# Ledger of designs, part 65: designed miniproteins, single chains, continued (4)

Each design is a single chain, and the fold is of that chain. pLDDT is the mean over its residues in the fold that is shown.

## One batch from the design tools (miniprotein)

Design m14238
Fold by ESMFold2-Fast:
Structure m14238 (fold): chain A 60 residues (1-60)
Amino acid sequence: SVREHWAKLSLEMADVLNQLQQQINATTDPAQQAALQAERDATEARLFDAIDQAVAELLA
């Protein structure tokens, strides 16, 4: 179903966010830490977009 599709996508993006956060916490290189933070921020934005899309689909 559409709900299952968006639930899977949201979980996959949340998993990526968790992995990036673990990498940020483990990293001691400031440049790498900044790059990982930017990647996390971009991934978080995609997760919010996916949630908004799922909500719109559920309300249709």
Scores: mean pLDDT 79

Design m14239
Fold by ESMFold2-Fast:
Structure m14239 (fold): chain A 93 residues (1-93)
Amino acid sequence: SREELVRAAEAKLLALLEAVRRSLPPEQRREPLAELLRLGAEALEALLAGDLEAARRHLERLLERARALQEKYPSPEIEEAIAALEAFLATLP
C-alpha cells in the first residue's frame, strides 16, 4: 500500500516535470523545474516517512506552483498532470 502510494506519486510528479519541459521554452523552464523538483522530493520523502500531513502540504504547495505555471504558459499536458496529482491528493488518507 505505502510502496504503491510512493510509486504512484513519483510517476505523477515525473509526468508533471516532463509536461513542463515540453511546454515551456528552454530559457523559461530552469527555475520552475528546479522548484517543482524540490517540492516533489519533499512530498516523496514525507510519503516514505509515513508523514501524510507533511506530504499533503508539500503536494498542495507544488500544485499551487503548477497552477501558476499553467496560467502563464497554457498547456494541455500541464493541465492533465495537475489533474492527475489533484486526484492522487484526494485519495490520500
Scores: mean pLDDT 88

Design m14240
Fold by ESMFold2-Fast:
Structure m14240 (fold): chain A 71 residues (1-71)
Amino acid sequence: MSELEKEALELAKGRSIEEIVEALLKVFPLSRQLLESMAATSRDAVEFVKLMLSFLGEEHWEKIIEALKSL
């Protein structure tokens, strides 16, 4: 659990929020509007990924990591 969170946050470092949004849209059936509104409350990609980990829940963290690795 904590190891997956650490991996996701490390993968977010040096990425743009826009890159994270596009990666997540490829693997999750989420609306672009929802992701963009959530991204608007974040100041960097690491903060946005933290928000997404909390929003989607631990059962989706491996899928988030795979999405980020595809960047």
Scores: mean pLDDT 82

Design m14241
Fold by ESMFold2-Fast:
Structure m14241 (fold): chain A 103 residues (1-103)
Amino acid sequence: SEIERYALELGFSEEVARFIKEYFEKQGLSLEEAKRYLDLVKEILENLNLPVTKGTVFDLLRLVKEAKEVGFTDEEILEWSKTREGLEKLYLKAKFLNDAKKN
């Protein structure tokens, strides 16, 4: 799988890379879009020194997806994600805006 290989090249473990492949196959995202999502998740993990587990990666992939769905840019997501407090505020804001759209 091209996406599994890309995840390994980004330094994810075999277990996490397999999880990432299965996640993107279920989401139906294009390879190029999936790579962009992974680049954002990788940078957030590194900036905040978060543990690289399936759970953390899943939470960040979901956060990136939800933030982009409400109109946050990649640059805005990274700016908010410079701190753990900023990441939490981004999550709550994206959730609030998504909940408002899903009335």
Scores: mean pLDDT 85

Design m14242
Fold by ESMFold2-Fast:
Structure m14242 (fold): chain A 84 residues (1-84)
Amino acid sequence: SEIEKLKEEAKKYESLAVSYESAYNLLLVGADTQRWLLEKKGASQAQIDAEEQALLDAAEQAKKLADEYRKKAAELRAEAEKLE
């Protein structure tokens, strides 16, 4: 049915949101770890800051995608409920 198709589509977007939420958390841990490793190697402060910022930017992008997929899933579920 149309309702079942909307619910299955919502479930797919919920799964994508979970994946990007996980990526966000892993990138935050990665940024902290990369900073620590570069400090241990005696990298310049400019290099440390640049590498950390790149991972933090990637984390922010993952968070945005997670939020967009959560919103899409909620909209699809609301549409399914409107159809009863």
Scores: mean pLDDT 90

Design m14243
Fold by ESMFold2-Fast:
Structure m14243 (fold): chain A 72 residues (1-72)
Amino acid sequence: MDRGQKLAKELEEEGKKLAAQNKERAERIDPSLVAEAERAAKSLSGAQSVGLRIDKLEEQKRAEEAARAAAE
């Protein structure tokens, strides 16, 4: 079906946008991750891996902030 071919192209474009977003998020969380995010942007799989790493770091930071606020 022609719809499947169009979706495949959209997924490739979305991968590139995701890589750019990951770079911005990396800079906010940890500047050292920016270089890794740039390198990962050269491949779609790499961009997804970096995204997962950033998500984990965000969860950990949010949990630490919540624990600190509760302790105060």
Scores: mean pLDDT 72

Design m14244
Fold by ESMFold2-Fast:
Structure m14244 (fold): chain A 82 residues (1-82)
Amino acid sequence: GRELAERTVRLAAEVARAQGEPVDEAEAAEALERAIEAARTPEGRAQLAAATAIAETLLAGGEAATPEEALAAGRAARAAAA
């Protein structure tokens, strides 16, 4: 559970860096805590798994993510952290 949350937040930060967005350590810490809480429920785990799959797909392409794919990854990460 927790490891999935940590991986999801880490991959979201990697996507943000690839897009040139600054990563705030305090916001990352809050996102991690929310993701850990989400990982306690089956619904939260499904959202984290979806966010992780999207982020891995974007990073595996080796090229810049499309704006639409980047927004989808960001929305999935925020949904998992909420």
Scores: mean pLDDT 68

Design m14245
Fold by ESMFold2-Fast:
Structure m14245 (fold): chain A 74 residues (1-74)
Amino acid sequence: SEIDRVNAEVQELLDRYSDLRNRIGQLRSQLRTASGAEAAQLQRELSRLEEELKRVEEEIDRQVRRLQQLQRQS
């Protein structure tokens, strides 16, 4: 069903969100003890993941709102 499909998409996005948050947390911890070129590399990686996290958050918002509407209409 449409609801089942959207639920599966939301679950995939939530799993990706969780993975990204865990990786960002690990990088932030590593950055506390890093310096020079290593710190610069970790900062670039962190910025990349934070941008990806924002995109995933926006997609979750869209799919959750769609799911809620489908549940009310079905």
Scores: mean pLDDT 86

Design m14246
Fold by ESMFold2-Fast:
Structure m14246 (fold): chain A 86 residues (1-86)
Amino acid sequence: MEEERQRLADGFIDAAAAHSGLSRETVRAAVEGDPEAIEKVRKEATPFARELLDIARAMKRGEITPEQALARVEEVLARRNAEAGV
């Protein structure tokens, strides 16, 4: 269970880095507990990244199931891909 949650968190972080213009190194440093990197990610998070984090928080609080969380992630990714696929 913890590994599934960690994998989802890593997926959200990778998606945030890839689609928000944040560098992977900044995101990685934030995951490793660098206070400056954490603050930068917090301030520079895009709406897309915030939406993914909201899904992760809802799942952690037990407000949605892992299946519902994955469905919401798929929807967010599909919306993003539709913009690129036109």
Scores: mean pLDDT 64

Design m14247
Fold by ESMFold2-Fast:
Structure m14247 (fold): chain A 67 residues (1-67)
Amino acid sequence: SFKELQKKLGLQGLIGAAQNGDYDTAARIAESLAKKGLISKSTAKKIIKAAQAGDGKKAAKLAEEAL
């Protein structure tokens, strides 16, 4: 439904940002998705930690696992 579409688009945007080295955008998207209840706080924390470490591959993989 609409929430599933929002989750999918948000996670795809996060994956793109992480792959392009835009770690600030990747972290912001993860925070936004968790705030909206579209991903768990635990998943968002792991993605944000990977993004803060500059680990775009790990951030993208974690987002793909959340799809």
Scores: mean pLDDT 87

Design m14248
Fold by ESMFold2-Fast:
Structure m14248 (fold): chain A 85 residues (1-85)
Amino acid sequence: MEKRKLVLEALRRTKRILLEHASDLAKGIGLVLRAIGLELDIETDPSIPEEEAVERTKEIIEEALKVVSDPEAQKELEELLKELE
């Protein structure tokens, strides 16, 4: 339960960072939509393993790091990755 809450929080914060700081707007929007899809999957499908939700969230954050150039935003994304370990 707690890791699913951390995943949902990480996805919410990653979406905010992408909307504020993505240098490539099209890629940023694509990643926001991917994050929304994962949030819906986690909340509607109880069969998704916690570790799978964590791994898929980390993949989105790693992709977000490639399109976010702001140092403070990059630091927040890196901290979210560490919180999911």
Scores: mean pLDDT 83

Design m14249
Fold by ESMFold2-Fast:
Structure m14249 (fold): chain A 100 residues (1-100)
Amino acid sequence: ISEEEREEARRLAEELAPLAMAASLGSEAAREELLKRLTEFLGDEELAERVAERIIELAKEKGAQIQQAIDAGDYQSAKKTREELIEEIERLIAEALEEK
């Protein structure tokens, strides 16, 4: 993918991270918005559905780690785990663009 597409994937990942976390907690509205934005970006609804499910599962795992860090007062670890979530979402989006 191009450098411009990588930058767009990063911006999208930052916007999708909170939606993915909400969807992982059972928000259907957040799941629908996540899928809509991925479909618009990727141009393929079936691919977007597969990517959305992977992102939601990742957000479930990372969200639990973030909450544990916050509960322990470890805000530095919470910030690091949130950044790792954004980086992994970016990677999944970039891989999906290359599969098109």
Scores: mean pLDDT 84

Design m14250
Fold by ESMFold2-Fast:
Structure m14250 (fold): chain A 89 residues (1-89)
Amino acid sequence: MYEEKAKKILEEENALKELLPLVVEYLKSGMSEEQVRERLKVNKEVADKLREIGKYVDELLERAKKISEETGVDTFEAFLELMREEIEK
């Protein structure tokens, strides 16, 4: 199932566990494993920085999901934008 595959990808890439729902969403949308791994490498650095400043990746993912519902933008694209905004604060 997608969850098991997503967990393996996160473990192999040493990515944050909080990204599990996001990776599952990518796999369900037909994104390749290689594309997911590339995105996780960038996101790991950003997510680590956000956790350091007392933010949680899961909270941003929830906000990204809401933005996706309101604007029709891809959930990951919205999530990445929110992560960049938090770093710039």
Scores: mean pLDDT 69

Design m14251
Fold by ESMFold2-Fast:
Structure m14251 (fold): chain A 65 residues (1-65)
Amino acid sequence: MYVPGGVAGNPALSPEQRALIEEASRRAAEVMRETDDFDEYALKVHEIGEETRRRLAALAAQAAA
């Protein structure tokens, strides 16, 4: 049903990475409550996802360096 290698479900993620994912989920829920416009909601949720992905990539790069 779900993808086993999904970001939140990946057991290799650090606590910091999981915290970023949880924060992104909370922010998306806030946007949904504040923005009842589907187009604005979708855009903002996408931006939150991209920001979170960038943060996760930065943490991974820092660990690799």
Scores: mean pLDDT 71

Design m14252
Fold by ESMFold2-Fast:
Structure m14252 (fold): chain A 103 residues (1-103)
Amino acid sequence: MEKAREVARKTVELIEKALEDPSLRLEIDAPGYRTPEEAPRVRLRLYDANDQLVGEAELGTPEAAREVAELFRQKAEDYEKRGDTEKASAYRSYADFFETLAR
């Protein structure tokens, strides 16, 4: 298993690939938290146009989820400043999602 920051970086890269290439399909499996002590169990899978798995990541800690949320929030602000409102909106949505998982 990897350090939280490394897992977060891989997760962000995987989602960014899906956002930049519409031929890729991203699947996120995130069973909801039941208690505050439960670690987030988020599994991400990236498939190409031929339905082949080209990348995957798993978040097993709230710390990793917070790192992902922070990275997406920062990138969303950068895209807004560049006038890319569609990307900014998408990145912000992912930041909100992972922030919820980091509770």
Scores: mean pLDDT 75

Design m14253
Fold by ESMFold2-Fast:
Structure m14253 (fold): chain A 109 residues (1-109)
Amino acid sequence: MVKEKAEKIIKEAKEKAKNSSVKELIDWIHEKLSNTDDEIERLLIGSLATGLLLGTKGMSPEEAARLVREALREDGRFEEEEIEAAAEAAREGARIGQELKEELEKAMK
């Protein structure tokens, strides 16, 4: 199920953020995106990364989730279950981004 894939990715990202450097979190996202052949896994990891970036810029988790949900509905390529899973990934990404805001800003630039 798409929800189970999202929960797994979110859990891995949270553990990486908790136990690793900001650079290692970014490297993990890059490696996951580069090595996945699953379009839904790409969507979920990309949405998490988008949320993370938005969170580092001060966007709330709920605003990040809404932005991703609206963008994907407008795109029209994804099912509602996939859109909601991506929105949840973006929400949790933004939460991580808020917690790591200053460190992530230094690592990204």
Scores: mean pLDDT 81

Design m14254
Fold by ESMFold2-Fast:
Structure m14254 (fold): chain A 79 residues (1-79)
Amino acid sequence: GEEKKKILEEMLEQIEKAKTIDELVEITTSGLEKLLRLGYISEIDLGIAHLILAVGRVIQDFEWLKEQVTKFLNRLLEE
């Protein structure tokens, strides 16, 4: 609903302003945990996001991780 969209849009704004991998991880994790608690996403969605974040932490590519997180959040907006 509208609440899901608002949370995702706020996350996307924070992601755009983020400057570090740790900031991307924190924004993504906290926002998705909130969406899961509210029943707006599945545990499978959270699991996929955790895999993306884990890869980003290993490769240490900020631009890649920002792009992958942005794509993931935009897919959730289309649902």
Scores: mean pLDDT 89

Design m14255
Fold by ESMFold2-Fast:
Structure m14255 (fold): chain A 78 residues (1-78)
Amino acid sequence: GVETALRVIARHLGVSVEQVREWMKDPEVVERIKEELIRRWQLDAEQAEFLRSMSRDELVRLYGGAVAAELGLDVESP
């Protein structure tokens, strides 16, 4: 879920979950987070464009889930 996505993003950025929540309220900081994720995962041009087009909530939902899956975490399983 969203909470797990925020924790994954926080770990990859090296900050607290509370800091990520605060940053997600600022559109300029959300854009900086997108650029950092693009760099860290070495996304191709199409993937980067898709990520940049996403809203904050879409970013948290989709990319947090994708990162969790990459790390072998099942965020949807009981």
Scores: mean pLDDT 63

Design m14256
Fold by ESMFold2-Fast:
Formats: sequence, C-alpha cells, structure tokens
Structure m14256 (fold): chain A 63 residues (1-63)
Amino acid sequence: ITLDQLEKAGVRLHLEEGVELTKEQVEAIYEGVKAGKSPREIAEEAGISPRTASKLIELAKKL
C-alpha cells in the first residue's frame, strides 16, 4: 500500500460513508501499515475507530 492509495481511499470513504479524515490521520495510517501494526493500533494512533481503519486499508488495496 502507498500513501497515494490511502489518500484516494480516504476521499472515497468520505464520499461513500461520510467519514472525514485529515491528511495527518491518513499519514498516521500509512506509517502504521508500513510498521506492520494491527488495525486497532493504527486506529488508536490516528484517532479513528478500528472499523474505519480496516475499511480504509481494504479500500486502498483495491486501488
């Protein structure tokens, strides 16, 4: 997964589910994914729900 894929996934989540993510939250998710962290750990660091983190990562993998 690249940062660009996560940024595009964030835009799509906003349009499809109304979830608004900041650039800092998307970058924190990217760093967590690179570090091999669990969705729960990534969600805690980004300040979002684990469900949102999981959906974003799954969506980014499709891009």
Scores: mean pLDDT 79

Design m14257
Fold by ESMFold2-Fast:
Structure m14257 (fold): chain A 91 residues (1-91)
Amino acid sequence: SEEVKKLEELKKKALEHAKEGKLEEAEEYIEKMVEIVKKVAEKLPVTRRIGLILRAIGYQEDALLHAKKGDLEGLEEALEKMVEIAREALK
């Protein structure tokens, strides 16, 4: 889907900027990923929507913590989880 492609692009950009120590830029891309997941969530019933948004926020917090620690593996895992929940929601 278009939303999943955008999430994959944003994930790559977040990782690239984090690798360069550009944490503010990485945080902006992670925030954009959450906004895409919120748009995906709007297509779901209210109960599923709330769950998806809460999961996205949790992975955003996890991603930001790993980025600040310089843990690129943990960052990539958190960002991939955000892509995964959107992909599953769009099935």
Scores: mean pLDDT 89

Design m14258
Fold by ESMFold2-Fast:
Structure m14258 (fold): chain A 71 residues (1-71)
Amino acid sequence: SSQDRIDRIVAAVETLLRDMADQGYSEEEMKELVNTVITLLRGQGVPQEDIDEIEKRVNEILKKILEEKKK
């Protein structure tokens, strides 16, 4: 289902963002990764509703990671 796909993509991006934070990548680099993923999903013809949900959930995760990193 589309929901299962959304959940898997969000989980994969979260893992990648956490790995990037652990490796010392900057906030700007992590934001660029998110933008790249969203652009690729649009280019691949993923439905806009699915992209909106992925973007929302990934940005919430990124916000949490960035707050943890700023300490």
Scores: mean pLDDT 84

Design m14259
Fold by ESMFold2-Fast:
Structure m14259 (fold): chain A 92 residues (1-92)
Amino acid sequence: SSEKEELIREAAELTVDQEHPDASPEERKRLIEEKESELRTNLEKWIAQQKEKFGEAHAKEKENRYFDLLREQIRDQREFRRKQAELEKLLE
């Protein structure tokens, strides 16, 4: 779904911003595209393995659980960064 693609992109953005905070806009865009591709490939491989071993219903349940956890992680990381920005502004 478009929501799942958006979550993978958001996870890639958060990871790149954490690992490469000083990246230029052009470098950041390239790194995000690379990370998004990596995350998608790894997820597709993992889901295929789950489907082969335990069947399609099990694979769908695992995929849904993965995206539920990813959604929670993204929410929590964005909230953490928001609060950190507020603290930095307060200390100016």
Scores: mean pLDDT 86

Design m14260
Fold by ESMFold2-Fast:
Structure m14260 (fold): chain A 55 residues (1-55)
Amino acid sequence: DLFKNPYTGELMPRRLERDPNNPLMKVKFKLVVTGKVVSQLEIRNREVEIEEVPP
């Protein structure tokens, strides 16, 4: 699975998880803290469930 980051337009493979090092992720007033922003904003069908529930 590939996520297209809406901020950078980059494709992120789910196998690499959300890299919290990306500078755009560290912007303020995003959906969460780090890592989630990319996942949530990238995939609309995913909404905000990603990483929120991964047990």
Scores: mean pLDDT 44

Design m14261
Fold by ESMFold2-Fast:
Structure m14261 (fold): chain A 67 residues (1-67)
Amino acid sequence: SAFAEADRAAREGAARLEKAAKEKQGVEGKVTGEAVDATTVRLTVEVDGKRYEALLPAASVLAGVAA
């Protein structure tokens, strides 16, 4: 389903971002992603005891670009 695809993409995108930040920038943080619906995903970033959230179009996350 479109929701399951968006949820998988959000989780995979979050994992890639966390890994890239650690390996390329040396930043230790946690990134998690989940689908809110078939067209919207939520990304949560936890770094240095602070939590940030963003709502993004699923299409932008699937394409790997913040549009």
Scores: mean pLDDT 73

Design m14262
Fold by ESMFold2-Fast:
Structure m14262 (fold): chain A 99 residues (1-99)
Amino acid sequence: SPETIRKVTQLFTAALLYLTGEAFQARDPSFEEVARELQRLLVETLRRIEAAKSREEQLSHIDELQTRIRDIAARHPEAQALADWVLDVLNEIKALIES
């Protein structure tokens, strides 16, 4: 529905804004790089979701993003809490698409 698309876009936008703040305030260069990489992945995934032709395709793009984020977190323990927060937002987005 249009309402679902609006809420999904709002959650992606909120996550992007939060990551921008985290990157700006970061004192650890490794953490800053992870925050910037998460921003890039979210922007790429949002574009893929907007281009998707089915709900199943949209969910597939989010699942792929979640896998990539978990892989990043495994290599960057210092960013685990940030990655977990983004994964929680993505789970909320998936729930909206599935409803």
Scores: mean pLDDT 88

Design m14263
Fold by ESMFold2-Fast:
Structure m14263 (fold): chain A 113 residues (1-113)
Amino acid sequence: MEEEELRKKLEEKKKKIEEIDKRIRELVVEATALSLQLIGVEINKELAEKLGKESLIEEAKASEKDTKKLIKEAEERLGIKFNPSDSYNEKSLKILEAVEKEVEKLEEEKKKI
């Protein structure tokens, strides 16, 4: 009887750990994807300016509009506020730093289980 209760408590702890691990993975994947997209917008701007091709400049502007939407979604989801004057590289770093802090918090919650 006590072994059954101990097994149930261990299964509950394992489930909580798996739920935290899943949340950590989802946060890291989403943040990495957004960070790469922000870096890509900066690269596309530099390429458009360097090559002087109007079609590439238009593609860079379209990418920037979509990226502004993703930045707003990241602010809401991560509870962070970007300075509008921050470069996309600086915004990318802030996203990664916010996710690192949230992951550290989740890892500490995992250790308490």
Scores: mean pLDDT 74

Design m14264
Fold by ESMFold2-Fast:
Structure m14264 (fold): chain A 70 residues (1-70)
Amino acid sequence: SDSIRRRYQQQVQDRQRIQDQHDRDRRRSVARTSRISDQERERVQQVYDQQRDDINRDFDNEINRIRKQG
């Protein structure tokens, strides 16, 4: 149980690091849209929203794998 708990906590920390990097990339990309239309800004945000969904899905899949190993 303790081993599984540590693996779970490691996954949470790994996800946080990925989210922090993704947030930095998103902030940079949004800042670059300051001179373009709202439509183009929405497109950039949509791409990052899709990437965040992928990160969340991968996290959920890994958590489910850890649970199945318990």
Scores: mean pLDDT 78

Design m14265
Fold by ESMFold2-Fast:
Structure m14265 (fold): chain A 87 residues (1-87)
Amino acid sequence: KNEELVEGIKKSLYGLADKMVEEAKKGGDEKRKEVKERFRRLREDLTAWANSLSDESFRKKVLEVIEEAEKYLEEKLKKIKEEEEKK
């Protein structure tokens, strides 16, 4: 089922985002900029791939997951910055 594939993609992207967040915690501002840029490039590549898919329903769900994962990463990185500034 396409739903299982979408869930697999979601878990992979969120797992990658979590690893990038841990990396950003150790590297400071420059590392946070680097991980954002890496995810942006990955998002562009995945979006291009998704747009090549003939199944409209599957394509839309994949694009939604990509957008959600990007927002998740950005929120986590922002929270890390805010917590560091409060010390």
Scores: mean pLDDT 80

Design m14266
Fold by ESMFold2-Fast:
Structure m14266 (fold): chain A 69 residues (1-69)
Amino acid sequence: GAEELLKKLMEEYAKGLLIKYALETLGAPASTPVEIKVEGNKITVTVRVGDKVYEYVFDTVTQELTQVK
């Protein structure tokens, strides 16, 4: 139904914002390899910059954004 479509749209919007935030925070170009994973209430973005790997986790329930790596 319409509620399921709204939830999917909000999820895709949150993913896009998290990717943009991670890349801007790291000063990484838009061409930087990014992996995104959704598990329950958590959205994880993994960014590789040179020899370093950075991970950001956003919890959709607590609205907390944490850098894990």
Scores: mean pLDDT 78

Design m14267
Fold by ESMFold2-Fast:
Order: sequence, then structure tokens, then C-alpha cells
Structure m14267 (fold): chain A 83 residues (1-83)
Amino acid sequence: EELRRRLEAMTPEERQAVRDRVEKINKQLEEARKKLLEDYPDQPQLVDDIVEALKIMNRVTHEDIALYEEEERLRREQERLKE
């Protein structure tokens, strides 16, 4: 599994940097999405397209997001097992 292999190859510092980067930009994108939905309530597809473009322009790659989501999934599984 590609994402898991990549996460295993990363240092804890590198994983933390990805998390910090993705969390910061996700917060900014959520705020932008809410603003755009207020301006264009009847055009959710346009809002989605703009938010996706903003992700690319802010240098948060789809890979960074996928790595963040996979790490969160693995951490949730680990936490469940430690119950």
C-alpha cells in the first residue's frame, strides 16, 4: 500500500510537518469555502472548484492530504486497539 509505505519511510518530524501544513491550510480553506458559499449559495460546484484550485496554489498537494488522512486513519486504529 503506497501511502502506508511512504509514511513508514518518513521521520516523525516529517510526518508532523505534513500534519501541521495540512491542518493549517485546511482551516484556511474551510474559512474560504464558507465565505464562497455565502457569496455563491446556488453554485456549490463552483465553490468546490475554487477551493480545489486554492489547495493547488497553496502548494498542499493531493499527496500531502492523502498522507495526512492515512496517518489519521492509522492513529485512530491504534487508539481503538489500546482501549
Scores: mean pLDDT 73

Design m14268
Fold by ESMFold2-Fast:
Structure m14268 (fold): chain A 57 residues (1-57)
Amino acid sequence: KAEDIAAQLNQIAQSDGNAAYVIALAKKELAAAEADPDASVEKIAQNKEALKILEKT
């Protein structure tokens, strides 16, 4: 679920102290996935929701 992915990313950001860096990497990975014709639309949508949740956290 998007909430679970966001929680996991937030924990990594908190432990490393680089929340902005983790968010930036996640955005780049999402853009790369969107450009990949083999990428699942469902997975891309979940990653977008996870980023929105993480940004609010």
Scores: mean pLDDT 69

Design m14269
Fold by ESMFold2-Fast:
Structure m14269 (fold): chain A 123 residues (1-123)
Amino acid sequence: MEFQFTEPGEVNTNKYRIAYIRNEEDVEEVLARLEAGLQYDLILLDMDMPRLDGLEAARRIRALQEELGFERTPIIALTRDDSEEARQRALDAGVDDVLIKPVSDEELKEKIEKLLNEREKRK
C-alpha cells in the first residue's frame, strides 16, 4: 500500500479514509468534516507544529465524536519527544498510540495496518 499525503491533509488510500493533521487549519477541517457526517478510519496527528496544540486537538476531536455519537477513531500522534511523560500526556488526551519522528513510510504503514486490523476484529 502506498500512502500519498495530499492537501487538505488526507492520506490517499483506496480502502481507508485517513486524516493527517499538520496544522491548525487541518484541525478545523477535520472537525468540520466530522460535523458534516464524515467518519475517519484513522487520524494522524502531528504534535510538533509551533502553532498546533496537539493535545487540545485530540481532546476536541474526541469530544466532537462523543457529541455526534460516532465510533472512536484511532489517533496516532507523531512527535520528536521520545519521553514517557510526553507519551502519557498524549494517551491521556485520547490518542491511541505514539510514533517517534523521524518515522519511515514503512513504519507508518505497518502501524496504520495494525490499528485498522484491530478495529475490524472488534465487530
Scores: mean pLDDT 74

Design m14270
Fold by ESMFold2-Fast:
Structure m14270 (fold): chain A 94 residues (1-94)
Amino acid sequence: SVSSKLTREEKREFLLEGIKKEVERIKADPSVSEQEKAQAEAAAKFYEALINQEPESVIQQQIDDFVAAMPSEEQQREARQELNKVLAQLQAKE
């Protein structure tokens, strides 16, 4: 019943706040490497672009940035496949 009062905009804001809080937590953690912090920021930008329904060119740029943050070519390939699969599934539902 509480969920019936939340607009699409309010749900979007709660998701964006959650992402922002997680990135701030990771960036404040001294045990997390600079590379892992960069990966977390890139992942957050990708999800924010999806939530905000940004143009495909913006979403693809965020995928490229996330993939570039991966340390190996194998991980880069796997990351690109997974993110493109997520994007395709979400676009097919709209």
Scores: mean pLDDT 75

Design m14271
Fold by ESMFold2-Fast:
Structure m14271 (fold): chain A 99 residues (1-99)
Amino acid sequence: MEETIEEIERLLKELGESFDREGFEKSLKAAEEETAKRPPSTMTAEEAAEKLLEAAKAGPEAEDAAIDEVKAQATGLEQFEALLRVTKKVLEEILEAKK
């Protein structure tokens, strides 16, 4: 997770954007606390990220269904890590398109 955060911060810096580290750390702590209250996850962060990326290509109805499934099966931490992985991939594609 920390490596993905550092990579996102690097990509944002290359795009001329600032990273709100304090707000990010607060969100991470909230996700950790929520994960402790939920049943064990039946879906990994990697599976959740792949499902969200595939659904985004299929259209809004598929995207909504994938979001609902991720929310049902993944814990707060796994949802958070999945969103970080999706964000990193999108930022990488934007940066590559700019060059």
Scores: mean pLDDT 72

